# Designed miniproteins, single chains, continued (4): the designs that were tried, part 92

Each design is a single chain, and the fold is of that chain. pLDDT is the mean over its residues in the fold that is shown.

## One batch from the design tools (miniprotein)

Design m15384
Fold by ESMFold2-Fast:
Structure m15384 (fold): chain A 60 residues (1-60)
Amino acid sequence: ASDEDIARAVELLRREGKNPSSAVLAEVGRLTGLSRATIRQILETLPLEDVPLALRELSV
């Protein structure tokens, strides 16, 4: 994923918090190449401040 795609995904997750809608999960998945389950696991295990780095490391 590009830096712009990761930044957009982070913005969406910050707006929705730890319970994003299915539409936001789908868009984050499109931007990052991650599954919805992986995105949920990141949000459940990490504080929001650590999410950008996790998305960058795990994105395809």
Scores: mean pLDDT 77

Design m15385
Fold by ESMFold2-Fast:
Structure m15385 (fold): chain A 55 residues (1-55)
Amino acid sequence: SLEEQYKELLKKLNEKAEEVEKLANDPTATREQVDEAVEELRKTYFQLKEVQAQL
């Protein structure tokens, strides 16, 4: 269901946000790794918004 998709994307968004925070606080992380994590977070956020618009 759309409600289940929304809940899964919300969970994924939280997990991606945690990954970004972890990389941002890791002195060994490269700019590329941080940028990729931010892009994944951004992509997940837009997917969440698309599902929310259908609810």
Scores: mean pLDDT 85

Design m15386
Fold by ESMFold2-Fast:
Structure m15386 (fold): chain A 95 residues (1-95)
Amino acid sequence: MVDLSKLSPGEIGFIIGVQLLAARGILFVAEQLNFPEDYIEKIKELVEEMEKLYREAKALIQKDPNNREKVLEIYERIGKILEEITKIFNEAMAK
């Protein structure tokens, strides 16, 4: 088990960055598969929210490298958004 409490804020920020790349990848695949426009817009809005949160996490780490609590809060929010993106993608794929 990966114990997030033992990770540095920078390491948590790296994981957030990887999650954002995964979300962008899902959006790209959805666009390539010509999903309905309403599904594309929902995924796009969620990706834009993740990008905003990632910028916030990066700024917090730069200001205070020991600010783990706030970075973990952003990590949890991003995880929930990625889960929602995955649900929307799977719903669009289900026939």
Scores: mean pLDDT 83

Design m15387
Fold by ESMFold2-Fast:
Structure m15387 (fold): chain A 91 residues (1-91)
Amino acid sequence: ALQHYRLGRKLLFEGKYEEAVEELKKAIELDPEFAEAHAYLGMALFELGKYQEAEKAFETAARLDLANGPALAGYATAKKSAEKGVNVHKL
């Protein structure tokens, strides 16, 4: 259960963001309530420029661990809010 999380975290810190995303998604599939796996998935997605997916991952982490998750979710939401003009200028 924890093997994919540990590998995903290692890959993230090594800058292998796409591989980290795959391993962290496997960890979440095995344990959907693993708040830390969602948080690290958000970090990896953010580094890949996938801000919408990163925001969702951080929001999920925040729902599962309110002590640490709100700070990460707030950070992702604040960054996405800075890009809100781009989204409302779509079309």
Scores: mean pLDDT 71

Design m15388
Fold by ESMFold2-Fast:
Structure m15388 (fold): chain A 65 residues (1-65)
Amino acid sequence: SKSEEARKLIDEAEKLIEEGDLAGAQQKAAEAYKLARDAGDKETIERAKEVFEKLHERNKELLAK
């Protein structure tokens, strides 16, 4: 289902953040957000928002020095 695919993509995005691939994580999170919205999966929509917030913080961290 779209909901299952969205959850898998969010898991991949979280792993990519830990690996330092912020661009890859952003792509996976954006795709997951679209699929979660289509599926009405509010939990995964919120997880995608959290990933976007984490990506924003990581990008600020990299640019702060």
Scores: mean pLDDT 82

Design m15389
Fold by ESMFold2-Fast:
Order: structure tokens, then C-alpha cells, then sequence
Structure m15389 (fold): chain A 61 residues (1-61)
């Protein structure tokens, strides 16, 4: 479920594993889209974008 994927993403983020967090937020977005939950898609999409930006910033530094 979308919530389960998002919970795994938050766990990975707490562990400092940005790539795993990004992947799980991506799964959460896909699950939310399949369920037609547009609010969840927007919420998880923002978290995905934040994690991705953080990864890119670390690669550029």
C-alpha cells in the first residue's frame, strides 16, 4: 500500500539512505496513483522531489 511504502521511505531517510528513501517514495506515488488518491500523489511527490534534490546537492558538492 502507499502508506507502507511511504513508511519504509521515512525509515530509510532516518537511516541516511537517501537512494532507498527515493525509491520507496516512488513506490508510494505509484500505489497512490493506482488508488486514484491525488492528495497522496501530491504529498509523496513533494517528499520524492526533496529527497532527489538532496541527493543531487550531495553529488554536486
Amino acid sequence: AAEEAAAKAEEALAAGDLETARAHYGQAISAAMAAGDLDAVLRYGRRYAEVRAQIEAQRSA
Scores: mean pLDDT 82

Design m15390
Fold by ESMFold2-Fast:
Structure m15390 (fold): chain A 92 residues (1-92)
Amino acid sequence: SRREEERELAQRVTSLGILGVGIALDNKSSDKEVEEINKAVLETARAVEELVARGDYERARELIDKVTELILKGEYKEAIELAKKALEEALK
């Protein structure tokens, strides 16, 4: 159901946020790295909200998965750029 898909995506975004906090704490990340992780999570959440509003649940899942991989690799700027591009495409 739509509600189940929306709940799953909300949980996945929450898990991404928790992952970002964990990485920042474990690595004693710089203020800049913490800001970049936070931006990646926030831009992903915004893009997912727009994709969900359109019923594009598959793209929302793909975005969360790709951003998660980039964050795990320490590629925070690439994660931000991917999420921003997804948001821009979703707003068209």
Scores: mean pLDDT 85

Design m15391
Fold by ESMFold2-Fast:
Structure m15391 (fold): chain A 55 residues (1-55)
Amino acid sequence: SAAEERARRKAELERGVEEGMRLIKLGVVKAIALNKKLSEEEIEKLLREEEEKLK
């Protein structure tokens, strides 16, 4: 039905927004780490820790 389609699309958009916000937060953390001249391994560790906190 049209109501079911609207509910499905709304749920998809809400999931997309949540995922987008999560990626933006991870991107900000990565940018800060790069500005501090951290090594690639340190950046990866920080990104993993922040991703765990966001889940």
Scores: mean pLDDT 74

Design m15392
Fold by ESMFold2-Fast:
Structure m15392 (fold): chain A 67 residues (1-67)
Amino acid sequence: MERATLTYEDGRTFTVEVRDGRAEAPEWLKPGDRVTGTLEDGTPVSGRVVEEDGKLVIRLTRWPPPP
């Protein structure tokens, strides 16, 4: 499983475990929030916070997409 270091718009950084392009969001994030960061291998990612099954989840996209 991959880990990512993410940054919220206010400069806070946090580390999450990524499973199948998803990570559990900290309780201080809200649906619609955006984060950016990197995977452990240095791959840049962007994420959006969504509510799934009653919990906050960050959906991550590897970036940039391959050509």
Scores: mean pLDDT 77

Design m15393
Fold by ESMFold2-Fast:
Structure m15393 (fold): chain A 55 residues (1-55)
Amino acid sequence: MKLEDLDPDEVDEFLAELYQLYYEGKISEEEFIERLSEELGIEREVVEETFELHK
């Protein structure tokens, strides 16, 4: 999926859902980054840099 084609509200909802799953311990940090990267169509390293995740 291309960022320019995404509704900002849909991105916010997706991020909120992923953060909730991560904080509830339902997904790992690695899986969180992977799912976010796949959904946004962004390279994993770029996601980590952009959101300053635990790596």
Scores: mean pLDDT 67

Design m15394
Fold by ESMFold2-Fast:
Structure m15394 (fold): chain A 89 residues (1-89)
Amino acid sequence: MEDAERLTALRDAVENKASDEEIRAAARAAGLNETGIEAVLAISRGDIEKAREYMLKLLEEGDDHSFLLVSSLLSQKFNTTEPVEVPVR
């Protein structure tokens, strides 16, 4: 599976409120490291503060691939056109 298809599957999982297991599987398939996977889970829960913290860690790690994927998902989830999902506790 190519990176573009993996990114699309990951975005669909986050947007459709997939389970944590499904999101972790999609993130791993997209080539995200552990920090990136945790960032995506934070985005799926609407936890912007945690997602931003993990994005900073990805920048420090120099993982441009994981950073770009997480950044894309954050922008899709919390853009000004669409309502933000309430965090699940």
Scores: mean pLDDT 71

Design m15395
Fold by ESMFold2-Fast:
Structure m15395 (fold): chain A 57 residues (1-57)
Amino acid sequence: LSPLERRVLELARRQVAEKGYTDVAAIARELGVSEETVERTLERLAARGELREPALP
């Protein structure tokens, strides 16, 4: 994983633990990157099976 992918993964996991969902805008603000960059990174992590979230209805 790239350094950006690791930071996005850590923040996404933290948000799911705290709120039950990922907040792309909050991650983008925290890391100083665009929301588009965060969304693409989360999609790559999910495709690799690195991002594991509870199934939402």
Scores: mean pLDDT 74

Design m15396
Fold by ESMFold2-Fast:
Structure m15396 (fold): chain A 66 residues (1-66)
Amino acid sequence: MELLVETTQSVESQIGLELRLMGIPGVEVKRLSENKLLVTTTLSPEEFAALKAELESIPGVKVTEI
């Protein structure tokens, strides 16, 4: 399953998020731009829903399921 994750223009905020996501087993991150990440996962539907909810809870982060 895939998520498009958009952050603030801050490189620091984006790098921090990228590192957190890369630390999760079964998650692959591709940087599309300085503030956009494509997240692909082999997680279960339950784990994926939990990850999406966690990301949506972060201020300044916009998550779109694709």
Scores: mean pLDDT 74

Design m15397
Fold by ESMFold2-Fast:
Structure m15397 (fold): chain A 99 residues (1-99)
Amino acid sequence: MEEAEELFREGVALAQQGKLEEAIEKLEEAIRLYEKEDPNSRKVGEAYYALGQVYYQMGKYEEAIEYLERAAEIFEKAGDLEAAEAARRQKEKVEKALK
């Protein structure tokens, strides 16, 4: 859905600008719209992955781990095993930073 894709792109752009709280707001809205159409969509996984990266940038490692794991689960349900593995590897890197 185009509106959800625009919100996702805005969220990513805001994160690149260091506007992390605003990025979270846009990404959460994108997730809501994507989930309304198909909760197991690859796009839902991508939005959760982006949200995990934003929380990592904020130094909120536990939240980042939770969102990255959720992204991996959604990618797996969507049949995108490569994206699921990438999300799990990113989660492992964040876990090492936490410990």
Scores: mean pLDDT 86

Design m15398
Fold by ESMFold2-Fast:
Structure m15398 (fold): chain A 63 residues (1-63)
Amino acid sequence: MTTYTAEQVQEVAAELGLELDLETSQKVADLLNSGKTFAEIAKEVDLEPSKIVDLDIALMKKA
């Protein structure tokens, strides 16, 4: 069962050159854990969908 945490999302985002605060990272984690589409997550956190895809791939690589 792959459950992402806000801390994991924030750290992975930083490695990808994205500066996300804990609040935004928690939102991304919750949306990924809920199975929302990358486009929906991107719209919610004001990021490009490609950046959400990069985050998801990097998170899976670490899990």
Scores: mean pLDDT 79

Design m15399
Fold by ESMFold2-Fast:
Structure m15399 (fold): chain A 69 residues (1-69)
Amino acid sequence: GISAEEKERREKEEELILKILSLLLDGKSQAEIARELNISRSTVSRYIKKAMEKAGLKSVEELVNYFRG
């Protein structure tokens, strides 16, 4: 089984990814998302990359289009 610490980390990562995706769909830049969520631009970029890898997508534009339908 997954440790409680790893589970909490994964849940926090999924929550941040969902918030980042919601803001990207709202037309916000990575810089604006970083400011709104009070995280670094590098952290935003890292979670966007994780979201792309999870969805099997190659670009931020494809990621946004995927979630827009």
Scores: mean pLDDT 78

Design m15400
Fold by ESMFold2-Fast:
Structure m15400 (fold): chain A 63 residues (1-63)
Amino acid sequence: AVHETVALAAELGLSPLEARALVLWTRSGGRASHAEIAERLGISPATAARHLRRALARVAAAL
């Protein structure tokens, strides 16, 4: 759930933007585009892609 994803992100040392990007992505079932995440966070699509990539890499390393 969203609460568990946010808690996991904090435990992994993700920044607030990395955690929020991960939450938006998980809520969509992995279907949210970088542009959609960027619009929600008020950042560029390239920046959203970097935050999501970092978040997913840290989650993968913890699995």
Scores: mean pLDDT 76

Design m15401
Fold by ESMFold2-Fast:
Order: structure tokens, then C-alpha cells, then sequence
Structure m15401 (fold): chain A 86 residues (1-86)
């Protein structure tokens, strides 16, 4: 929810490398239909820790966000990356 976004932003301000907080922020934006913001948050989650247990979910959710925006080719590329990490 919008309230949860404030919590995740607070966590990120304290530790910008918190991949879980970036993933959760992305998920909140995705639920709200804010696909551009969701994509940015997921990309930051991956950059914060590409080997984290949160990276595969971030890749999957990037695919979902691009699919919802009608960018099927980009969506398929992110889904493939998620499968490689699963």
C-alpha cells in the first residue's frame, strides 16, 4: 500500500543496498499499477545484490511489469533471466 511505500523508502534511505527493501518497494508499485516506478525499484534490487535470494523474484516481476506495459519482448528476456536463477 501507499503506507508501505513510506516504510520501504525509509529502509532504503538507511541502506541503499537493501535488495529486499527495493524488491518490496517494486512489488508495492506493481500492485498500484505504477509500472515505471516498479521497474526502477526492481532494477535497483538486482544492482544492490545480483546474487541475493531476492534477485530471481525481481527478474520475474520485471517481466510482469513489462508485460503489463505491452513490451512482450523485454518481458520474455527478464523471464528467461529469472528461470536461469531458479
Amino acid sequence: TLFDIGIYRGAIKRDPTNAQAWLNLGKAYLEMGKYDEAIEAYERAIKADPKSPFAPEAYRNLGIAYEKMGEKEKADEWFKKAEELA
Scores: mean pLDDT 83

Design m15402
Fold by ESMFold2-Fast:
Structure m15402 (fold): chain A 57 residues (1-57)
Amino acid sequence: SDETTIKAGEESLKNGDWAAAGAAVHELFELAKKGEASEEAIEKAREMREKLRQAGL
């Protein structure tokens, strides 16, 4: 689910697991393309992607 993917991505980001965090962001945007992601999930995906960008990824 989008909520489960958000939590997994946030936890990975907190632990410095950049690959897993990036995968979670990708999955959330794929769900958004299918109309299966909430507005909250899309905002969380954008936030995590920006944090990855700021980390030089």
Scores: mean pLDDT 80

Design m15403
Fold by ESMFold2-Fast:
Structure m15403 (fold): chain A 76 residues (1-76)
Amino acid sequence: AERERAVIEALGEASRAISRRLHQKTADEITPEDLVEIVREVLGEEVAEAFAKYLSGEITPQEVEDAMRREVERRL
């Protein structure tokens, strides 16, 4: 329970960091490449690669979530 709570809290912090970076851009200027770069800066290369594959239709949202969970667990 505590481990899962820590993972959820870390994912929440990463989500807030991504949201802050997106708020610094206008919506019409945000490209898929910009989104991947923000994810890379916040969650690292492995999660950014998974997110890019998701945007291209190669993997499911669940696989991206799994990559994010692995990264935040690694950081705990």
Scores: mean pLDDT 76

Design m15404
Fold by ESMFold2-Fast:
Structure m15404 (fold): chain A 85 residues (1-85)
Amino acid sequence: MDKETFLLEVEAAVHLIAAVTYLNIAKRALERGDVETAIEYFEKAIEHAKKALEYAKQANDPSMVKAAEGILKEAEELLKKAREA
């Protein structure tokens, strides 16, 4: 692994951790009935998941791509449900 690929994997990991963290905050807010906070944090989770996916694709890391796609899909589905409530 060269330095450029390593840095792309680090960027992907940082954004993936942020996406997972924001997704969990949003889920907890939604469970408490705080729909406005849930929407805000689902949007943050989507933003970071998209960045993680972009960096993971550039790093050619299929495991990170799959993880980022999973978080993105879940966040988008839950955001839609929160907005329809």
Scores: mean pLDDT 88

Design m15405
Fold by ESMFold2-Fast:
Structure m15405 (fold): chain A 57 residues (1-57)
Amino acid sequence: AEEKIAEIREEAERTVKELLEQAEASTDESRRAALEAAAELVRIGAEIDIELIKKKA
């Protein structure tokens, strides 16, 4: 259970970092906003997955 939670967190953090780096490199305001929104959705999804694992443990 703990190993799976750590894996989900690490993967989410990597994906968020990549999305935010792409947003920072973008000069298009709409693209920046979309990438920032995608990063937030990744964080929310990871938190839901962690919650579900904790309920089974």
Scores: mean pLDDT 81

Design m15406
Fold by ESMFold2-Fast:
Formats: structure tokens, C-alpha cells, sequence
Structure m15406 (fold): chain A 97 residues (1-97)
């Protein structure tokens, strides 16, 4: 529902990386058209987050939401990210979109 999605989108900008990670994963689990519409741009921005767990969560969420416009950013993560977990998340996401 819209009432659940807007607070989660706001949480993607939280100073706590655990809050950002959980918000991204929750948006991916909701996987609604409204979540896709409201979360696409913030989730793509989180692919550049300093925390590798947040980047991995954002990649998985974009894959679950089927965000085709995230493909170039996910391909860059798969090729260039120093974290193996982020690379695995990007690979899984690319297989879903």
C-alpha cells in the first residue's frame, strides 16, 4: 500500500546503513508497481552507497522489482564492485530483469 511504501522510500536515505538495507529489502519483497514507481530512482542511487550490504540489498530489490533501467548500473557493479556479495547480488538481479 502507498502508506507503507512512502516511509520505506524515506528510510532509503537514513543515516544508519542497517535501516537503508532493511528498507531496500522490504521494498523488493513488496514488489508492487507503486514500489517500483516510487523506489526506482532512490534504489539506483543506493547502488553507489558506501556500505556493501546496502549496495547488495539495493541490487536485489531492483531485480525483484524488475527495473530494466537499472541494467547498466547493475552491469557496472558486477564488473567493478570490490565486494563479492555485491557482485553476486548484481548477477542475481540481472537474471530477473
Amino acid sequence: AAAEIAPLVAALSDPDPEVRKEAALRLGRIASEEARALATEPLIALLSDPDPEVRAAAALALGRLGVEEARPALEKLLEQDPSTEVKLAADAALKRI
Scores: mean pLDDT 86

Design m15407
Fold by ESMFold2-Fast:
Structure m15407 (fold): chain A 68 residues (1-68)
Amino acid sequence: MFISRENLETAIEIGLELTRNDPEAQALIEELRRALEEGDEERAKELLYRFEQHMFPNDTLPRVEVEF
C-alpha cells in the first residue's frame, strides 16, 4: 500500500490519539514522526514496519510505503 507523507503525518496524529494507553506504540509513532522531521527515510520505514508488527503481529497486512 502506498501513502503520501502528508497522509502519513495525519495518520500519526490519529495513531497517537488511538494509542494513548499503549506507551510502546506511542513511542514508535513519536520516533517515526522525528525520523520524518529529520528526513531519515530508512529509519522512518523501519519504524513504520515495527509499528505495524506491534499492532498486528500475526496478521497478513499490506506494507505501507512512504515517498520522500
Scores: mean pLDDT 68

Design m15408
Fold by ESMFold2-Fast:
Structure m15408 (fold): chain A 74 residues (1-74)
Amino acid sequence: SAMEKEIEELKETIAKVVANGAGQTTEEYGRKEHVFEADGEFETGDGVRYHLKLRARAVDGKGEVEEVEVERVP
């Protein structure tokens, strides 16, 4: 579906950006973590609006999306 495609593309993009050091950096005993959080609305190509809440984390240059919540906006 359009929503699933947009979410997967967003996850890939954010994981890459967080792996490159975007977001908040936390150091704990010499270990570096980067955290990126996003909360906002987007519109798909078919004109449907969604609210996205997302959290991504990167450790040692590896980024992944840990949480994603998507709700359709009327």
Scores: mean pLDDT 67

Design m15409
Fold by ESMFold2-Fast:
Order: sequence, then C-alpha cells, then structure tokens
Structure m15409 (fold): chain A 57 residues (1-57)
Amino acid sequence: SSRVFAELAVRMLRDAGLDPSRTPSEEEIREAAERLGLSVETLRELVEIAKREGLIG
C-alpha cells in the first residue's frame, strides 16, 4: 500500500499549495509545513515517499 500512501501524501501536498509536478524547494516545504501544522522533517519525508513512487517530479 506504499502507492496508496504516496497518493494520500500528494493530495496533502496539493492541499498545502505545492505543485506535485516538480520537487518543492526548501522554502516551499517550510511554508507548506506551517500551513499543514506539520514539522519540516515530516513534510520532507512525505515528499520523499511521493518521489519514490513516481508521483512528484
């Protein structure tokens, strides 16, 4: 179910205003983490999961 988890992560990133067609910058990750109420480390992990499943550029 890593694919399903990655799809959920991508939806979360989109809801935070990130463009999943490309890898977000560190600045974008920080701003999105604040909007989602997550730590920057947690959001970096979500981005890495989405990249590993091929759902983020």
Scores: mean pLDDT 80

Design m15410
Fold by ESMFold2-Fast:
Structure m15410 (fold): chain A 67 residues (1-67)
Amino acid sequence: MGREAILAFAAFVLGYLDRAELITDDFEKVAQEILKLFKDGKGVPEARRLAEELRAQGVRSVRGEYL
């Protein structure tokens, strides 16, 4: 997966956290840890976990990338 795809996913998570305030405390904690890891490109396993959670909520893709 290219750097741009990782950055787009991180930007989506950041935007969802900052704007929605709809995420539960547990989900928000996971998302915040993923955002830190994406700075160094190390967030892949945690991003997969977040993607599974988003998929469970009915989100199937982010910026053309399937979850």
Scores: mean pLDDT 50

Design m15411
Fold by ESMFold2-Fast:
Structure m15411 (fold): chain A 61 residues (1-61)
Amino acid sequence: SHAERLLATVKPGDTVVVDNRPEYTTPEFQEALAAKGAKLVIVDIEKEGMEALDKKYKEIQ
């Protein structure tokens, strides 16, 4: 899955920006990402819109 590929490629200090899909909101995914030293930012695209995801991604670059 995409979540598994993200976990395989993230490095300590990385910031991962994703939407609020179920695969990215599980405790297992969040704990695994934190264990690798990465920061997770979840954007609620239904409340904030699709532009909010793009804007958040640009803010961390």
Scores: mean pLDDT 72

Design m15412
Fold by ESMFold2-Fast:
Structure m15412 (fold): chain A 56 residues (1-56)
Amino acid sequence: MSEEEKKEILEAYKKHGYNVVETAKELGKSVEEVAKVVLETEIEESLKLMKEAIEK
């Protein structure tokens, strides 16, 4: 999966109010594929937030 494709999934996910099922439906992808991209991004964001919260 390309970086551009991941970005499209995240934008659609936000547009649908963080609903994985509706995002998958709009993009013609499986719920599992959308959930995987979301999970990977949440882990990345959590690590970044923890770093910034400690270093402020």
Scores: mean pLDDT 76

Design m15413
Fold by ESMFold2-Fast:
Structure m15413 (fold): chain A 82 residues (1-82)
Amino acid sequence: SELEEAIKAMEEDIAALEAQLASKGLELTPEAKETLEKLKKKLEEAREALKKGDIEKAKEYLEEATRLGAELGKLVAPLLEQ
């Protein structure tokens, strides 16, 4: 499903980001770390809603995760710019 694919894509993007930060020995700022933790929680909530067949709730959580992902990207961009 499109929702399952979107959740997997975001999970893969998070894993890639964490691997990139680890390879460079970079630490997230407290704000970026909090945003990442919120993003992970929303993706878990979206996946759980999907498992229960609650498509509307899964969409809501995924929309919140998408917003958090955009915010995380803004917070992390200066770290990755060298």
Scores: mean pLDDT 84

Design m15414
Fold by ESMFold2-Fast:
Order: sequence, then C-alpha cells, then structure tokens
Structure m15414 (fold): chain A 55 residues (1-55)
Amino acid sequence: MLDREIEEAMALMSISVASMLEDPQEQSEFLRRMAELLSDEESRKFLLERADELA
C-alpha cells in the first residue's frame, strides 16, 4: 500500500523533472529509465505512457 503511494509520487515527480528538460529525447529517455527502476507495474506503465507522449 505505501509502496503504491510512493511509486505514484515518484512517477509524478519524474514527470515534473522531465517536463523541465528542454530536449524531448532526454525527457523520454529519463522517464523510461525511471520506469525501469519502479517495481509497481501501474506506475511503470504510467511513466512509459508519458515517455511515449514526449517522443
């Protein structure tokens, strides 16, 4: 339960950090790398979806 909330927070933070990068390629790569670090499948897919939007 806590892991889910933490993973969701990390996903949102990752998106915020990525959105501050000017390079869309770097943004996408960053989000994909963050997704690989997450253990929650829903949070991982969420980041991959956002990475796809930036690519």
Scores: mean pLDDT 75

Design m15415
Fold by ESMFold2-Fast:
Structure m15415 (fold): chain A 97 residues (1-97)
Amino acid sequence: NEICSELKDLLTNSPALSEEKRQKLQKYLNIAKSAYLEVCANEVTCSIEELETKVQEKAKEANLSPEDQQKVLEIARLIYATEKKNPTDEDLLKACE
């Protein structure tokens, strides 16, 4: 999907990705990771609904457009799919496969 292609470009430091787009994707990734760590890292169980609620809250506080909020949600769902307390860039790339 499009978000997985963009994350692969970001995480592999691809020259195809512009500096401006790289900065935006990094911001989305940071918001998604922050939400995941607050909701899922210290929980015995973590629901996708709880994560999505926290992501929407943080994205709204960051004054992101609805389109940008959707990209953060897609990244957060990929992080959730890793099923790891502290997912690495490699774990995120594997979740895209």
Scores: mean pLDDT 80

Design m15416
Fold by ESMFold2-Fast:
Structure m15416 (fold): chain A 102 residues (1-102)
Amino acid sequence: EEIEETNRLIAVQLRIVGLGWELGLPEDVLNEMLKIARESLETGEEIVDILETLLRLKQAPPEVAQKLADEIRERISKLEKEGKITPEVAETLRALVDEILA
């Protein structure tokens, strides 16, 4: 279990970097996401899920895009309300949703 968690943490961190770079996230926000992942593997995995869904949103047809955007916004709001991500991270992710939909 502990070895599996360590391997998962490495994978989560690498995925955050790769996805964040592809999405054009600022380095300061990426560093904050990596810090969050190191403090909570579960929250790091949720961040990866949000970033992967943002990539799917970028390629989604218009009829699916709104539903994906709403799902991402709900996940961001939940993590922010639970104190699992910073307001800066939440605002950056919401701004990215708005930019992709524009």
Scores: mean pLDDT 84

Design m15417
Fold by ESMFold2-Fast:
Structure m15417 (fold): chain A 62 residues (1-62)
Amino acid sequence: MKEIVEEMKRKARESIERARALGIPVEVALAGVREDIDRLLKEGKLSEEEAEELLEFAERAA
């Protein structure tokens, strides 16, 4: 399950960087990341601890 956390971190960073490059508010990219994390948490593919780690990572990337 560690692979999914690493994949999500990479996607979050890319989405935020792309938003900045295109002049899109980073809040829009963060909303998308939050949606993906909530979906995976609901599907049981992430623990609450892993979801918290991913949110903290995304906030730092923003």
Scores: mean pLDDT 79

Design m15418
Fold by ESMFold2-Fast:
Structure m15418 (fold): chain A 84 residues (1-84)
Amino acid sequence: MIEIREDDTLEEIEEKFAEELSKVPGMTPEQARELARRLAESAFAMGETVAELDAKHGGMTLAQARVAWANAIKTLLERSGLLK
């Protein structure tokens, strides 16, 4: 299963997604890496927005927001059946 940590870089999150996606039947390693890269980039971009919104309450750090969004993407993939 994907285990995303606060200290994970964009590259590390991409690698973790690629590993799990490569296990999906019919998914080539190249397709898994390409999708993983897009998901990691989305997590980082949206994480910044989430951190800014939450900062008004003294909430998450940027790193925590990125991890939270990456986990949201993981949940979305699971609910969409891609990781089932």
Scores: mean pLDDT 68

Design m15419
Fold by ESMFold2-Fast:
Structure m15419 (fold): chain A 82 residues (1-82)
Amino acid sequence: TPFEKVVELGREAAEAIREGDEERVLKLLEELDRIAKEHPELRPFITRIQQTIGMALLALYFGVEEGAKRLAEKLLEEIEEE
């Protein structure tokens, strides 16, 4: 389902964040935005995930690796609540 795809992308984003792969994180954000446009009913859930990923990406960009890892854990918690 589209929901299951969002959960999968969120898990992949958490892994990419932990690995410091900024390019992969950006690509996953683009995929999430595509799904949000195709499935407006998932937009609130996707927006919440995108916000956490965006904060993690900023942490990676500024070299705050421990902050990025905490945000990856937060992302996994947000996915598991659904």
Scores: mean pLDDT 82

Design m15420
Fold by ESMFold2-Fast:
Structure m15420 (fold): chain A 69 residues (1-69)
Amino acid sequence: SMSEELREEAKKFVEEADKQVQEGADLDEIANRLEEKIREFSDKDREAALIIAEKLAEVNLEKIRKKRG
């Protein structure tokens, strides 16, 4: 179904974001891309948007940790 396809796309987007974090990419740019994807998916499927939102929360926590180190 369309919802299942969107949730799979969200999971792949999270996997790409996780790889970018591990490669040392700019966390602000990663967060901005995740926020855009949440806006896109919020109108289409709530669960897909929540999958992205969980990763955004992790990225924001990593940003806070790096400010303290």
Scores: mean pLDDT 85

Design m15421
Fold by ESMFold2-Fast:
Structure m15421 (fold): chain A 53 residues (1-53)
Amino acid sequence: SELLNKIKEIVKKNGINASEEELQEVADIIKKYGLPLTEDLVVDMVKSLLDSK
């Protein structure tokens, strides 16, 4: 998925350690709600997901 690959690139750039399953979860939420793919949104969503688990 192109969306998942962009999310992976953003997370790596920001030094965030997240599994592919966690990144896929973020990608699915972005797609489901039609959210804008921005670096800030992706970072915030991944951190929130990690904090929730």
Scores: mean pLDDT 80

Design m15422
Fold by ESMFold2-Fast:
Structure m15422 (fold): chain A 57 residues (1-57)
Amino acid sequence: MREKILEAQELAGKAAEHFDDLNESVRLLEKAIELAEEHSPLLAQNFREMRDRLKEG
């Protein structure tokens, strides 16, 4: 469980590093959401909000 949360956080961090490539950032956040969804609904919700902001501007 904790390892999945760490992986999700690392993916979200990589999405931030790819802020100049929206498609890659969104893809990384979607993977982070999937990893976090089963273990931390709040963390998954935060990642969805980040994804939606990137997609909508």
Scores: mean pLDDT 74

